# Designed miniproteins, single chains, continued (3), part 35

Each design is a single chain, and the fold is of that chain. pLDDT is the mean over its residues in the fold that is shown.

## One batch from the design tools (miniprotein)

Design m9195
Fold by ESMFold2-Fast:
Structure m9195 (fold): chain A 90 residues (1-90)
Amino acid sequence: MEAEVQAKLAELEAEIQAVVAEMQAQMAKTTDDREKQQLQIQMAQRSIEVGRRILEDPALAEVLGQTPEEIAEAIKELEAQVEAAKAALA
């Protein structure tokens, strides 16, 4: 079980790295500040998705040494940042 949880963590880390690399490549090609802000919002939303997956897997949260409350709080902060950024773009 622990080895399986560690494999899931490594998979999530690889997924995050791939998303960050893709977003950085898009930002490098984009000269429009509004588009760059939209890409940052997309990255934050992707981070929220990953956090929710960790919350749905209690064994993964335990291995990370994080409480469900701590992870939920981090997700809430990211959601607030996304909403503030969307409001600024409107």
Scores: mean pLDDT 76

Design m9196
Fold by ESMFold2-Fast:
Structure m9196 (fold): chain A 78 residues (1-78)
Amino acid sequence: EIKELKEGLLRQAEAFRKMAEATDDPEIKEELLELAEKLEELAENLENLSKEEIEKKLKELDKRAQELADKIDELKAK
């Protein structure tokens, strides 16, 4: 379970880093890189966290990803 979760988090972080490389917006790039870093930090600390703490951090990261997606949509809305 923890190994699979860690691999999943690292794959998501890699995806965000690739998205950051593909964007020309420096603010969006920075926010994508910050999300990638937080996912990598969570993956590294999984063994030191309870399942409840892991779930809480996952929800926090999901919320931040949704906020970033909303911000990207706002920038495209003209």
Scores: mean pLDDT 78

Design m9197
Fold by ESMFold2-Fast:
Structure m9197 (fold): chain A 81 residues (1-81)
Amino acid sequence: MSVEEAEKEIDKLEREMLSLWFQAPAAAQEELLALLEEAGKIAREFRKKVKEGKATEEDMKKALEEIRRILEEARAIHERA
């Protein structure tokens, strides 16, 4: 996977999380916002490494795996709400 492909995938995952948050009942929105903020921090740190030319394949894999984990948690919260 290229850095460009990883960035595009991260953007897609963040967009999916934002959609889940927007559509969530009020009771679930606080939990989902916390997950959005966590994913946003990971995405921002990865994008900073990309801009600095320091992003490795391992950095890409870790960022994608962590954001995917957070999205799955967000989906579970949305489904039970």
Scores: mean pLDDT 81

Design m9198
Fold by ESMFold2-Fast:
Structure m9198 (fold): chain A 107 residues (1-107)
Amino acid sequence: SMVSEKIRKKLKEAEESLKKGNYEEAVRKLKEATELVKKTNDQEAVYVALEELEKVLETVEKDPSAPDEVIQAIGELGMAILEATSDRKLILKAIGLVLRAIGLLLD
């Protein structure tokens, strides 16, 4: 769908910004993706958000200089995905991503 492609683009841009050390742009793109997830009833778009967010989180887990604001934005998107889906597998995966983000904030 058009919304799934918009979410994919924003999260790929967030991942690229993280790799360049542009954390402010990464937070902006994550927040834009969160707003799209909150407004959509398209389950394909929610699935794409979860798939791309996992890649963003993996990038952050490898970056010891990633600020708390990036990790918080990842957690907020994970919560939005959790609230947007009734699919049990997506719910469990979203919970796992949120717990991983919380773990990074507590370290």
Scores: mean pLDDT 89

Design m9199
Fold by ESMFold2-Fast:
Structure m9199 (fold): chain A 100 residues (1-100)
Amino acid sequence: SILEIKKKLQKIHKDFLEKLDEYEEKHPEDRDFLLSLYKKIQEILGKIIEALDAEDFEKAKAYIEELIKFLEEESKKANKELQEILNEHIKELEKLLKDI
C-alpha cells in the first residue's frame, strides 16, 4: 500500500540522516558538502512524497531512481567512510524500488 511505502521511505530517510549527523560530528570540514547534499536529498524526497500522494507510482519510481543516481555521483566525491554511508542508503532505496 502507499501508506506502507511512505512509512518505509520515512524510516530509510531517518536512519540515513542519523548516520550523516554522526559523520558530520567527526568531519566538520565536510559541513558545506553535507549541507548541499541535504538540500538536494530533501528536494528529491519531497517530489517522491508528492508522487506517492498523487498515486503516481511511475513518477515515484523515477524520482527514487533520480535520488539513487544523485547519491552514486556524490559517493564518487566522498571519502571511504561517507561512501559506505551513501552506498548503504542506495541499497535500501533499491530494495524499496522493488516493493513499488
Scores: mean pLDDT 89

Design m9200
Fold by ESMFold2-Fast:
Structure m9200 (fold): chain A 55 residues (1-55)
Amino acid sequence: MKEKAERKLKVYRDALQELEEAKARGLSTPQDELDAAIARVREEIEKLEKEIEKL
């Protein structure tokens, strides 16, 4: 069970890194959309970290 949560966590962390790098590069993507995507991914990471902590 822990391994499944850890795999999901890795996927979300990789996605977060890509979004943060996109923001840092100043891509033409609307900033509000990028910030919303980052916030959602961070929320999922926090949920998974709490899940792993309980295992």
Scores: mean pLDDT 77

Design m9201
Fold by ESMFold2-Fast:
Order: C-alpha cells, then structure tokens, then sequence
Structure m9201 (fold): chain A 64 residues (1-64)
C-alpha cells in the first residue's frame, strides 16, 4: 500500500465522520431530509472516489 492510498483512506474516514456529525446536528434542528441528503451524498461520492464533493457538502452544511 502506498502512502497516497493510506492518506486517502484516512481522508475518506474523516469525511464520513464529519458528515455523520453534521447530519446529527441537522436532525437535532429538525432538518431530517437535509441530514439524510448530506449523509447519502457524502457516502456516494466517497464510494465513487470523489473527495471534492463531500468537502463542499460539509462546508455548505456548516454555513447553514
């Protein structure tokens, strides 16, 4: 396993953790649909190898 592969796996894990925290916060605010959308979009993008989309989604959710 290369260092690049390891770093990517770590970043993927951190993005999923951050998405879960954001989704939990949105659920507490009564934004259930937004919470589900954040989680599903981040998971799908990470699975597709897209790390830019998850970061943008998390940043946007934190601003709202």
Amino acid sequence: MSEEELDREVEEALLLIRAAVIANTLRKQGKQDEADAVRDKVSAAVEAGDLETPRAIIDEAMKA
Scores: mean pLDDT 77

Design m9202
Fold by ESMFold2-Fast:
Structure m9202 (fold): chain A 75 residues (1-75)
Amino acid sequence: TRMRRNYTRRGRIYHNNYTTYTNGYNGYHRMRNNNIRNGGPRNGTTWNTNRGNNYRIRGNYYRTMMMNYMRMANR
């Protein structure tokens, strides 16, 4: 149905956003860990953990939206 197709399309968009933010989170934490291993500041302003956590929070938001739209696409 047209409605189901629309919900499926929206779910795909949110899935792509979830993947993008999850990759950002993983990349940020990998760089932060490398900085710490090289004697850089663990909790300094240069490597702000809150920035990495923001990618995680945004990714979780998009995952929730994806699941909601996928649920709607099935009914």
Scores: mean pLDDT 58

Design m9203
Fold by ESMFold2-Fast:
Structure m9203 (fold): chain A 100 residues (1-100)
Amino acid sequence: MEYRKKAIELVEKAIELVHEAANESEDLEVEAELTMIAMTLHLAKKLIEKEELEEAIELLEFAIKSLRKLAEKSDPELKEKLEEAIKLLEEAKEYLEKAL
């Protein structure tokens, strides 16, 4: 199995969920935080494509921590979307760790 390709697919799905959450948010602070997380995930994807896997893993860990913190203070609907994004990113991280 090509672990990097699987990780990229999972990161792309997480980016879609984070963008949906940002667009549906009525809280400007939450929208701004989600937008910054999406930018971090785009950078992580670029690093995976460049085979800079250790740096990509660090950015995924940062994004996961940021999403978890945001989920704790979110309404149930937003929390569910953020938890799904976290699950995808944790899976992506596992595939990247197997590629090391």
Scores: mean pLDDT 86

Design m9204
Fold by ESMFold2-Fast:
Structure m9204 (fold): chain A 65 residues (1-65)
Amino acid sequence: MIGKTVRVLVNGEEVGSGLVLDETNVVVFPYPGKEHLVKVGMEVEAVDPVTGEKKKLTVVDVKPA
């Protein structure tokens, strides 16, 4: 997953896309209107849209959409 674009879910809701920086860290790009659902330091579910692979990652940056 490192260097891949992933889907980001919080409590089962897809809140944005993410860029995986390493095995534990992700930068999140929230969808419009969903910026309030994700913050730095939060643990999120990352899903590879091609393979379906799932991983828990920590948000290290949030870039508003």
Scores: mean pLDDT 80

Design m9205
Fold by ESMFold2-Fast:
Formats: C-alpha cells, sequence, structure tokens
Structure m9205 (fold): chain A 108 residues (1-108)
C-alpha cells in the first residue's frame, strides 16, 4: 500500500511540474495515471485513511490542472496531515514538495 501512495504522490508532483512548464498534455497524462493508481488503491485497500489520502492527492492534481491553486494547496495540506498520522514519511515528504510547487504557481 505505501508503495502505491508513493507512486501516486510522485505522479502528482510530475503533473504539477508539467503545469509549471506549460506542458498541459504531460500534466493530463500524469493525472490519468494517478486516477488509475487511485482506482487500484480503492479496489485493494480496506483502510479508509489510505483511500482518503489518495483521493485528496488526485483532487489536488485536478485542481492544479483547472488553475485552482488555492484549492490544490488546501487539499495537499489535508493530505499531508493524513500522511503524517499514518507515519508515511516518504509520502509526507513528496506532499511537502507538491505544496512548494503549488506555492510557486500562486506566486506567478
Amino acid sequence: MKELLVLLAELVIRAIEAVLQGDMLAAEIDLGMALIILGVIKLISENEEYIELAELLVEAAQAVLQGDYEKALELLKKALEIAKKLGDEKTAALIEESIKLVEELLAK
């Protein structure tokens, strides 16, 4: 399960970086892959907190692609709290990186 959350968080970072670069096609592809990983997590996980974390990460990526960076930041901060409660240090670190990238989008 943790490996799927890490992969999902990495795909979210790639989607946000693609938006920062102006590559909306790459961003849509990364979001599409993130949605597939979310579907897998929902099928195999019986832990509601893992599902909620995965959903928040995908919703944050969707918000970034829609240009709603403030919403993306709120969703990522909620995801970070869940990752910390779960003791998932790798996913938490990736979410903190995503937050910094969204703050860069807000500053432009």
Scores: mean pLDDT 88

Design m9206
Fold by ESMFold2-Fast:
Structure m9206 (fold): chain A 70 residues (1-70)
Amino acid sequence: SLEDLIAQLEADRRRLEEEIRELEAFFEANGHLLSPKEQEQLKLTIGVYRLALAGTEFVIEQIRKRLAQL
């Protein structure tokens, strides 16, 4: 069902939020120990996760709008 799909997407959203939090915490604590190349790679990785999170949130919103119109 669409409700089950939303529940799965919300679980994926929580996982992405946690992964971003952990990566940002790691960068805050250890960024000064990383080479410039490693810092850039970590920032790119965080950026990719943030794009995935935004995409997941967009899909959830679109499904919720459709359910509200039914």
Scores: mean pLDDT 88

Design m9207
Fold by ESMFold2-Fast:
Structure m9207 (fold): chain A 90 residues (1-90)
Amino acid sequence: SMMEEFKERLKELTEKIKASTDEEEQLKLLKEMEDLVAEMAEQGGDIIEALEEAIKNYEELYNDPNLSEKVKEYLKERIDIYKDAIEKAK
């Protein structure tokens, strides 16, 4: 399904971010995750479920002790934006 492929791609990007030691690469991969969420919206997928899955992956990354403070600040901002988007969609 579209949602299963989306979840698998998010997890693949999450694992790549965890494996990376380069902050610029980590931020680029995070933008790719954002682009996947936007693509799900364009394809008429379940946007609330897509946002919830993205938040789950971002929270997993936020709890990774090897990510820099700069990357974690970006993650927190994205989590807050997506949580706000879910509330406004109700």
Scores: mean pLDDT 86

Design m9208
Fold by ESMFold2-Fast:
Structure m9208 (fold): chain A 71 residues (1-71)
Amino acid sequence: SMEEELEKRKNEFEKQVLAVTLEQLARLEAGEISEAEARALIRERVNELGKEYDIPEEEREKVIEAALAML
């Protein structure tokens, strides 16, 4: 169904966002980037992924806030 396809797409989007967040966390812990740079990179990449997976802007902002809370 369309609902099942949307759920799968959203799950893949969230999985990719987690991967990006963990990558930036590792770089921050290694001293390779600042917290401000990590936050900016996460926001930019989540918005790019959200457009790729056709996720609405309101939903992207909620996911960004959740990802940034992990920092």
Scores: mean pLDDT 84

Design m9209
Fold by ESMFold2-Fast:
Structure m9209 (fold): chain A 100 residues (1-100)
Amino acid sequence: MTEEEIVKDLIEEIEKVTETIKKKFPQIADLAEKWKKEAIEILNDESLSLLEKIDKIMEKIEEFTKEVEKIASPEEAEEIKAIADVILLQYEKAKKLLEL
């Protein structure tokens, strides 16, 4: 897979997960949309290496989960974190593949 194809796949995953969160938790839809925009900007930043992009996205996922804890109920925050952990796991796998 080319680096461009990897970035495209990562963007598609971010868009898919953001739509899932927005449908299940409309109360955080604005926060999810903000996170999506910031993540896509990082992935499209040509000054960053693919590894740097992955690291920054992982940081943005952590920031997103902290902001969710301020707005959502504890139960909703737990479900949203579980969804975010799926993306985090995919990015951790991508990072390991690139470090080979």
Scores: mean pLDDT 79

Design m9210
Fold by ESMFold2-Fast:
Order: sequence, then structure tokens, then C-alpha cells
Structure m9210 (fold): chain A 99 residues (1-99)
Amino acid sequence: LSPEEQAALEELVRRTREAGQEAVAANAGDPEKAEKAAVERVGEVAAEWALENAKSTPEVARWAAQQLRDAAKYMKEQGYTELAEKLEKMAKEVEEALA
């Protein structure tokens, strides 16, 4: 990783961590809803960041797309098909921006 890619990865991790914590806090009374909300919000923030940074830090954006794919697979296995499809669509959008 270049110094630019390292800084970009640290920023992405910070933003997704904050987003996940906020989603969990907003849904503290319902653990299942909190998990789904956290995964959805983390995915949205990661995809948004990756699309904005695809040209400047393509390796980090590619890593973000892979994380979205992995999260989609996990959500599908848990029976959250709609969320999994949303995550897969976001991953594909990032991948297309990297093409």
C-alpha cells in the first residue's frame, strides 16, 4: 500500500466504524434490527466512499467492493435476501467505477 492508500484505508475504516456505531445506538433495543441497520449503513458509507475515491485509490476501493461482496454473502446466508441484493448492487457499482 502507498502512503496515500494507507491514509485512504484509515479514513474508510474510521467512517465505517462511526456509521456502524451510530446505527447500533439508534437501534439499541432490538439486536437483530441493530445488526441489519449497522450492516446496511456501513455498506452505504463504504460504497459512497469507494465511488468518490475509485480513481485516486483504486486498490482501497477494490478492497471495499470485496468487503461489500463478503457482507452480501453473509447476509444472504442469514436469510436477509433484500439487504444482500442491495450490498451486491453497491459492490457492482464500485467494480464498474474501477473498470
Scores: mean pLDDT 86

Design m9211
Fold by ESMFold2-Fast:
Structure m9211 (fold): chain A 85 residues (1-85)
Amino acid sequence: SADLEYAKSLKNRTEYDEEVARKLVDLLANSTDIETQIAAATALSSIEPSEELHELLKEVAENSTNPLARIYSRLILHELGFSTK
């Protein structure tokens, strides 16, 4: 899928880009494809930590209706050194 290919293309990028980060968080939170969610989580875990990325991931961890998205978001927050609940 286009979303899976997009997420996979970003797995080695470390630079923070707001548009890219928001798209990856959207794929993590709302994708129905588990492979796409995992690829998005992998790409997000490699991005340089920022306050904006922290807020985006915290929103998914606290408010997502998708249990897998909540779990991966918490794991990414922990890996990036942010507080998780």
Scores: mean pLDDT 79

Design m9212
Fold by ESMFold2-Fast:
Structure m9212 (fold): chain A 58 residues (1-58)
Amino acid sequence: SAELREARRRLYEAALMLLTPEQRRAVGLPDDLEAFLRAPLSVHRRLAAALRQEVLPS
């Protein structure tokens, strides 16, 4: 759906802003949004977990 694609786009943009290059490599983040949208669910799950660790209020 368009709503799901926009949510995934926002997740990818957040990764580029908040994660280090090392963290992005660790989750297997693709080089571009199109590749990320086509990535397996394991990549999306790893990214969501990494972002929770970095942005969750302590």
Scores: mean pLDDT 77

Design m9213
Fold by ESMFold2-Fast:
Structure m9213 (fold): chain A 64 residues (1-64)
Amino acid sequence: GLSAVEAARAAGEAAARGDREAAIRYVQSGKDSVTDAGLARAIAAARAGGSGSAVGAMVLNGEK
């Protein structure tokens, strides 16, 4: 899986270009480095069409 930083960067970039499905997959790839609560918040933000910075911040704030 990805580190929290790698997942935040990749998910944030995908969210910034409007690719919600890719953003969700990248967040899920960080599952071993990010808390369940952090993953859930980041996925919810990506599904809602959140900005790349918002999605990335949710991943980083959930770092284990």
Scores: mean pLDDT 86

Design m9214
Fold by ESMFold2-Fast:
Structure m9214 (fold): chain A 65 residues (1-65)
Amino acid sequence: DKIKKEYEEILKEVERLSAEQKRLNDEMKTATPEQKAELQKRLDSLYKKAEEIGERFDKIMEEEK
């Protein structure tokens, strides 16, 4: 029950991050060099969030045992 809820939240976060990452990559293709620097910072932020999600997922799996 609790674990299923956490899993659903992680799944929703992954979908949101994936959609945002796609949009940022699309913007990067038509952006100016200055805009690309700003978009790169946002991509770095998404990468960090993805790593945190991975860690949280691993921890939840350990708690299940």
Scores: mean pLDDT 78

Design m9215
Fold by ESMFold2-Fast:
Structure m9215 (fold): chain A 75 residues (1-75)
Amino acid sequence: KEELEKAAIRLYALAENGESDALIDAAVKGIIKEIKKIDKEVGDKIEAAYNAAKAAGGAKEGARAAGEVAKKEAE
């Protein structure tokens, strides 16, 4: 739960302040990998949200969508 809240904050920061799509993508994948070590099901949901939003609007939109899922799963 604490790690999910931290992940949501990091993902929102990447959505707002990320320098490039490649750097955002690498950082988001690192966060997803960390969450999958704790809870694979939640990590898979965050990854799915990131990939779907990224396909439509790029890495910043992906990071924002991933952050929303992480926040919801944090409770």
Scores: mean pLDDT 80

Design m9216
Fold by ESMFold2-Fast:
Formats: structure tokens, sequence, C-alpha cells
Structure m9216 (fold): chain A 99 residues (1-99)
């Protein structure tokens, strides 16, 4: 796990949601810039960021992040079906809130 993801979890554990979001956003940005969109860190950062946006009621941002997570998981030949099911359920619940 890279330093930005570790800092994201550290700030989450400390209850600093704003800094946690910042570090997970930085993890996603760095992974895209480095072509590492199949990495564990990228998938973890998407899952955490989507959940944090949901908790803050930023439903449109959460939806976009979970849709990216589904796309990444569907392209992974070793996908965890539980992670894919979680992301898909989150999208369905978010669409109902944005309606």
Amino acid sequence: MNGDVLLGFTYLAEGDLDKAIEYFENTIKKAKEQGKETSREYKVALSMLGSLYYARKDYEKALKVFEELVKVLEADPNQDPRELAFARKAIEELKKKIE
C-alpha cells in the first residue's frame, strides 16, 4: 500500500474525514497518472472515497466513484465477487437518492 493510502486510513482512524478524503483523492490521481488503475491501492482508494462521499451526502460524487470501481473490478480477471456486488449495490442505492 502506498503512503497516500496509508495516510488516508490514518486520518480516517483519527476522525479527520477531510484529510482522509484528500489522501484517497491523491491516491486515485497518482494511480491514473502512473497507469496503475488496476492496483490494489486504486481499488481500495475508490471504495473508501465512495463510502466517505456517501457519508457526507455527496451522492453524485459517490456515484461517480463507485461507477469507476465497478468498471475496474469488471476488467479484473481475478475480481472478488463480493467487492463487485458491494459496489453495484451502492450504485443502486445512490441512484435512488439522486432521483
Scores: mean pLDDT 82

Design m9217
Fold by ESMFold2-Fast:
Structure m9217 (fold): chain A 60 residues (1-60)
Amino acid sequence: GMIVTQDLLQKAGIPAVLHPLLLGRDANEVANPNFYQKELGFSVEQAQDYSQRLKQALEE
């Protein structure tokens, strides 16, 4: 499966402070807003924003 790389996170415009939390994870997992809320404790708004950015970057 596709794993989250530094290049993917940069393409998605994800803040550098979040990169260590996302690197090496399954790309489909980090494209799911539930991952951010359940595993990282993010708000619904943050979870939707970051998951959507990663989903768009994966589809380009």
Scores: mean pLDDT 83

Design m9218
Fold by ESMFold2-Fast:
Structure m9218 (fold): chain A 68 residues (1-68)
Amino acid sequence: SAQRQAELAKRITQVIRDGFRQGLSEEEIGLRVQKLLAELGSVPGVKGVFFKPVRDPETGKEVMVEVP
């Protein structure tokens, strides 16, 4: 929905801004964005999304990230 997309855009923008402020690489910023999307993918009603396991560069843990 448009409301969900607006919320996602806002949160993604914040993650990107924080990443650049911290001097993170594009790859690290991308992983953080996908981690956020993976958390939202666990909410009931999310359909048509695919996830893959990716290792979090900060914690070393495997997390599920959304792929287009």
Scores: mean pLDDT 63

Design m9219
Fold by ESMFold2-Fast:
Structure m9219 (fold): chain A 93 residues (1-93)
Amino acid sequence: MVDELIEALKNHDVERVKKLLEEMGLSVESLAKQPNAAAYLIRAYVEGVLDELIRLEVELAKQSETLAEAFIVVANIYALEKKPLKELVDKLR
């Protein structure tokens, strides 16, 4: 599911992103209620990829707010699972 969501984000496929988020029962609001919802930002800073991560989020938001929301969902999943955010950034380049 997460890898499918990343591919949909890379392809700017808004309709697929919407379907995947609905199937996962996830929203930005649901993740924001978790303790350390901003942990992905701290991890990105420590890894030296914060500027690139923010740039990707902004570029996705210019295409669709749904794509930016899905990106934040994926970044939070990576942080919660202790996966490198550099890996996520590299996949979306």
Scores: mean pLDDT 77

Design m9220
Fold by ESMFold2-Fast:
Structure m9220 (fold): chain A 126 residues (1-126)
Amino acid sequence: MQALEQQRQQLQQQLDRAQAATDAAQQAGDLVQQALKLVQEGQRSTPEEQKKLLAKAVELLLDAGDLLSRQDSLTGGFVYTAAGEAARDPSKAVELVEDALARVQGTLDRYHAKAEQLRAQLQQLS
């Protein structure tokens, strides 16, 4: 391959990975936001319903952690930790899930910015 074609293919591969990471972070963000709604509803519910809602929120956080860990192991690890801590201390669940959501949104913003930068670089090679 010509050097220019090699650069184009390398940038395209990096863009594909950044897009995959953006999609994973967006999906994980949606799951964490659902978890936040459940733990917030739990605060206004009976103890039995609160326990059920927290268990569902923890499952959503674990699913989000799995999605993120394939693209960003650090952010995935943070979400897994939030799930474990929320399960151990339900009184901290809202705070922990809000912190996890902020972290996931930061990761989404970073990968989105990287994808846009890579698209601009590819356009310059055209």
Scores: mean pLDDT 88

Design m9221
Fold by ESMFold2-Fast:
Structure m9221 (fold): chain A 63 residues (1-63)
Amino acid sequence: GILEGLEELLARSTGALGLALAIAIREIKQHPEDARRVAAGLADYAASLGDAATAAELRRLSE
């Protein structure tokens, strides 16, 4: 599911994106209904950092 996809991305991520993924995973564990919205927001954030590959994976998880 979305949570497992984010955990996999976190294992491969560092810096600002890694921190954002860790926060997002915590948020989704508290509010699973927000998972798609959170993943979509992370995709936009990853794109803003120039990480097109991670942005595409996050976009796929949000759909």
Scores: mean pLDDT 85

Design m9222
Fold by ESMFold2-Fast:
Structure m9222 (fold): chain A 82 residues (1-82)
Amino acid sequence: ANTTWDFYYDGQHVGTASTYTLPTVPAGLHQVRAVDADGNVATVGFYAEEPSSVTATMNADGTLTVTVYPSGETYTAKPVKA
């Protein structure tokens, strides 16, 4: 939903918003986690082949979408109750 979410990048809290853009991430395996006020958690793992910019968005349907640039790859996950 269009509520405020706590975003975590590789286990570190990075921001509280509905959309968060990470600074340039190094190549390799990474994880974005979004947590709502009720403790619902959406987790997306992604792989960057090169240093990349990453946008994490909580969609109106309640899903988390992570988009990696410049590859344009997208990853989507549903929140689950922790």
Scores: mean pLDDT 75

Design m9223
Fold by ESMFold2-Fast:
Structure m9223 (fold): chain A 97 residues (1-97)
Amino acid sequence: MEPYEATFELKEGEYASVRFPVEPGAKYKVTAEVISGDGEVLVTVLDDKGRVLASATIKPGGKATLEVTVPEDARYLTIVAAVTSGTATVKIKVEPL
C-alpha cells in the first residue's frame, strides 16, 4: 500500500471519512493533525463491523498518531475526523507498518 494523505477543511458538526481496503492482521499507522483553525477534532478508526480500533481527541495545532492492527475478520478500515468545536483543517496520513 502506498502511504495515503488527505487534507480536509471542516467546521463544527462536519466530518470527513476515508475508507480503504485492508488485509486481515496488517498493521497501519494513522496520523491526524489540526494544521489550522481553532477547533477540536475527534479522530476514530473503525473496521467494517463498526468496531472502534483507536480514537483520539486533537486540540488546535495538535497531532495524534494511532497504530492499529486489522482484525482477522475485517476487510476495510474507516477513519473519521469529526470537528467537535470551532473550525479545523485536518491532515490525515495512513502508512503501512
Scores: mean pLDDT 84

Design m9224
Fold by ESMFold2-Fast:
Structure m9224 (fold): chain A 60 residues (1-60)
Amino acid sequence: TLYSAVNEEALEALKHLFGINKDVFTEEELKNAIKEVFPDANADKAIEQLKELGIIKEVK
């Protein structure tokens, strides 16, 4: 699955928190970035929360 930031503010947040500075990124890239910053976090749940908060969206 491919994801993107919903807007510029979300992109800046992802860049600051996880080092993601791409227009489009894979689910694996996002999971790896989350685990590098928060090794004990459940990356799948974190991704669901980012989607629910309207920070990321799926790209078709």
Scores: mean pLDDT 80

Design m9225
Fold by ESMFold2-Fast:
Structure m9225 (fold): chain A 71 residues (1-71)
Amino acid sequence: AREGALLAGRGAHEGNPVAASEFGYQAAKELGGDEKAGSYAHLGAVIAGNMGLSPEEAAEVGLRMAEKAKK
């Protein structure tokens, strides 16, 4: 789960958003989130990665956004 979000952040930083998108979405769904939670996890990781955060930090941001979206 976390690894998928990590790949999403890394992919955005490296300019491979297609692969990043797929892994981020799948990781969020594996955490038991719905499609919206998956989308928020991916979006958060991509945004954080584009802001220059490390892939690990980007993944944490994405997962926290997904947690808030599930409520």
Scores: mean pLDDT 63

Design m9226
Fold by ESMFold2-Fast:
Structure m9226 (fold): chain A 65 residues (1-65)
Amino acid sequence: HMKLPKEVAKREVTAAVQRAFPQLPRETIERIVDEVLKDLPDFIPVSQLPELIERAKAAAEAYLA
């Protein structure tokens, strides 16, 4: 079991969302990801990354609606 610094987790989640929504501005995606991650600790279990990616994608879809 490994934990990532929050900024590393942010970069990985942001990259995954950018691949799913290539036409969204990077700054918009980063704001969405920051909102998803804001209440999480400074070190995030790597096992949580898939669920965080799905939550961020859902937030991006809601933003586009």
Scores: mean pLDDT 82

Design m9227
Fold by ESMFold2-Fast:
Structure m9227 (fold): chain A 75 residues (1-75)
Amino acid sequence: VLTLGQVRSMSDALLYALQNGDTDTAKELVDFLKSFLSDEDAKKVDEIFNDKSLTPEEKVKKIREIAEKHSLKQR
């Protein structure tokens, strides 16, 4: 089950990876988070991750909001 603590830790790691230009690590972190989401929310995360108009901070914020909904429902 995805915990709120895991979402927070993974969001921090994702922000660091994106700021460092480590797209491989960022993709692995996103894929891990997606494994706990619905197909619909996983697609939303992919759209956010690939949106070139968003800053790393904005991407992480939006992805975290989606993941936190699933952590709350799956406790």
Scores: mean pLDDT 80

Design m9228
Fold by ESMFold2-Fast:
Structure m9228 (fold): chain A 90 residues (1-90)
Amino acid sequence: GPDAQAQALLEQARQLLAQLKQETDPTKKDQLASQAIDLIDQALALATDPDLIREALDLGMELLSLTDNKDNILRAIGVVLRAIGLELDL
């Protein structure tokens, strides 16, 4: 179902975040951050479970602390704002 797919996407995003924290190459960091943002955004589009929406918010917030790439920052802010909107509707 949608929540099971969202959970799998968030698990993949967590793996990318773990790689991002260990990465030293700036270009590869930007690519890993971009991929993680894509997965979180996809998960948030599917998630109906409040716990998964909260997890997506927490991962988006963590990504903001890990990227200095302008495009990734703007996209991560978009994900965070969407997750906050969904939490407020719960």
Scores: mean pLDDT 89

Design m9229
Fold by ESMFold2-Fast:
Structure m9229 (fold): chain A 58 residues (1-58)
Amino acid sequence: SPVIDALKEMLTQKYGEDVTNELLEEARRLAEERGLSFEDAFHDVVAQFNSKQVEKER
């Protein structure tokens, strides 16, 4: 998916490849557990992660 690819690139540039891979694995788990599409699960995981990082960067 172009959206997933763009989010992966952004996360890798900002947080690095290891963090990006962890978020992808968490999104896969969330998609299976909650019956979400991988794209929706990845969006949710990224949004929650970014929210937590903004608080840590302050």
Scores: mean pLDDT 78

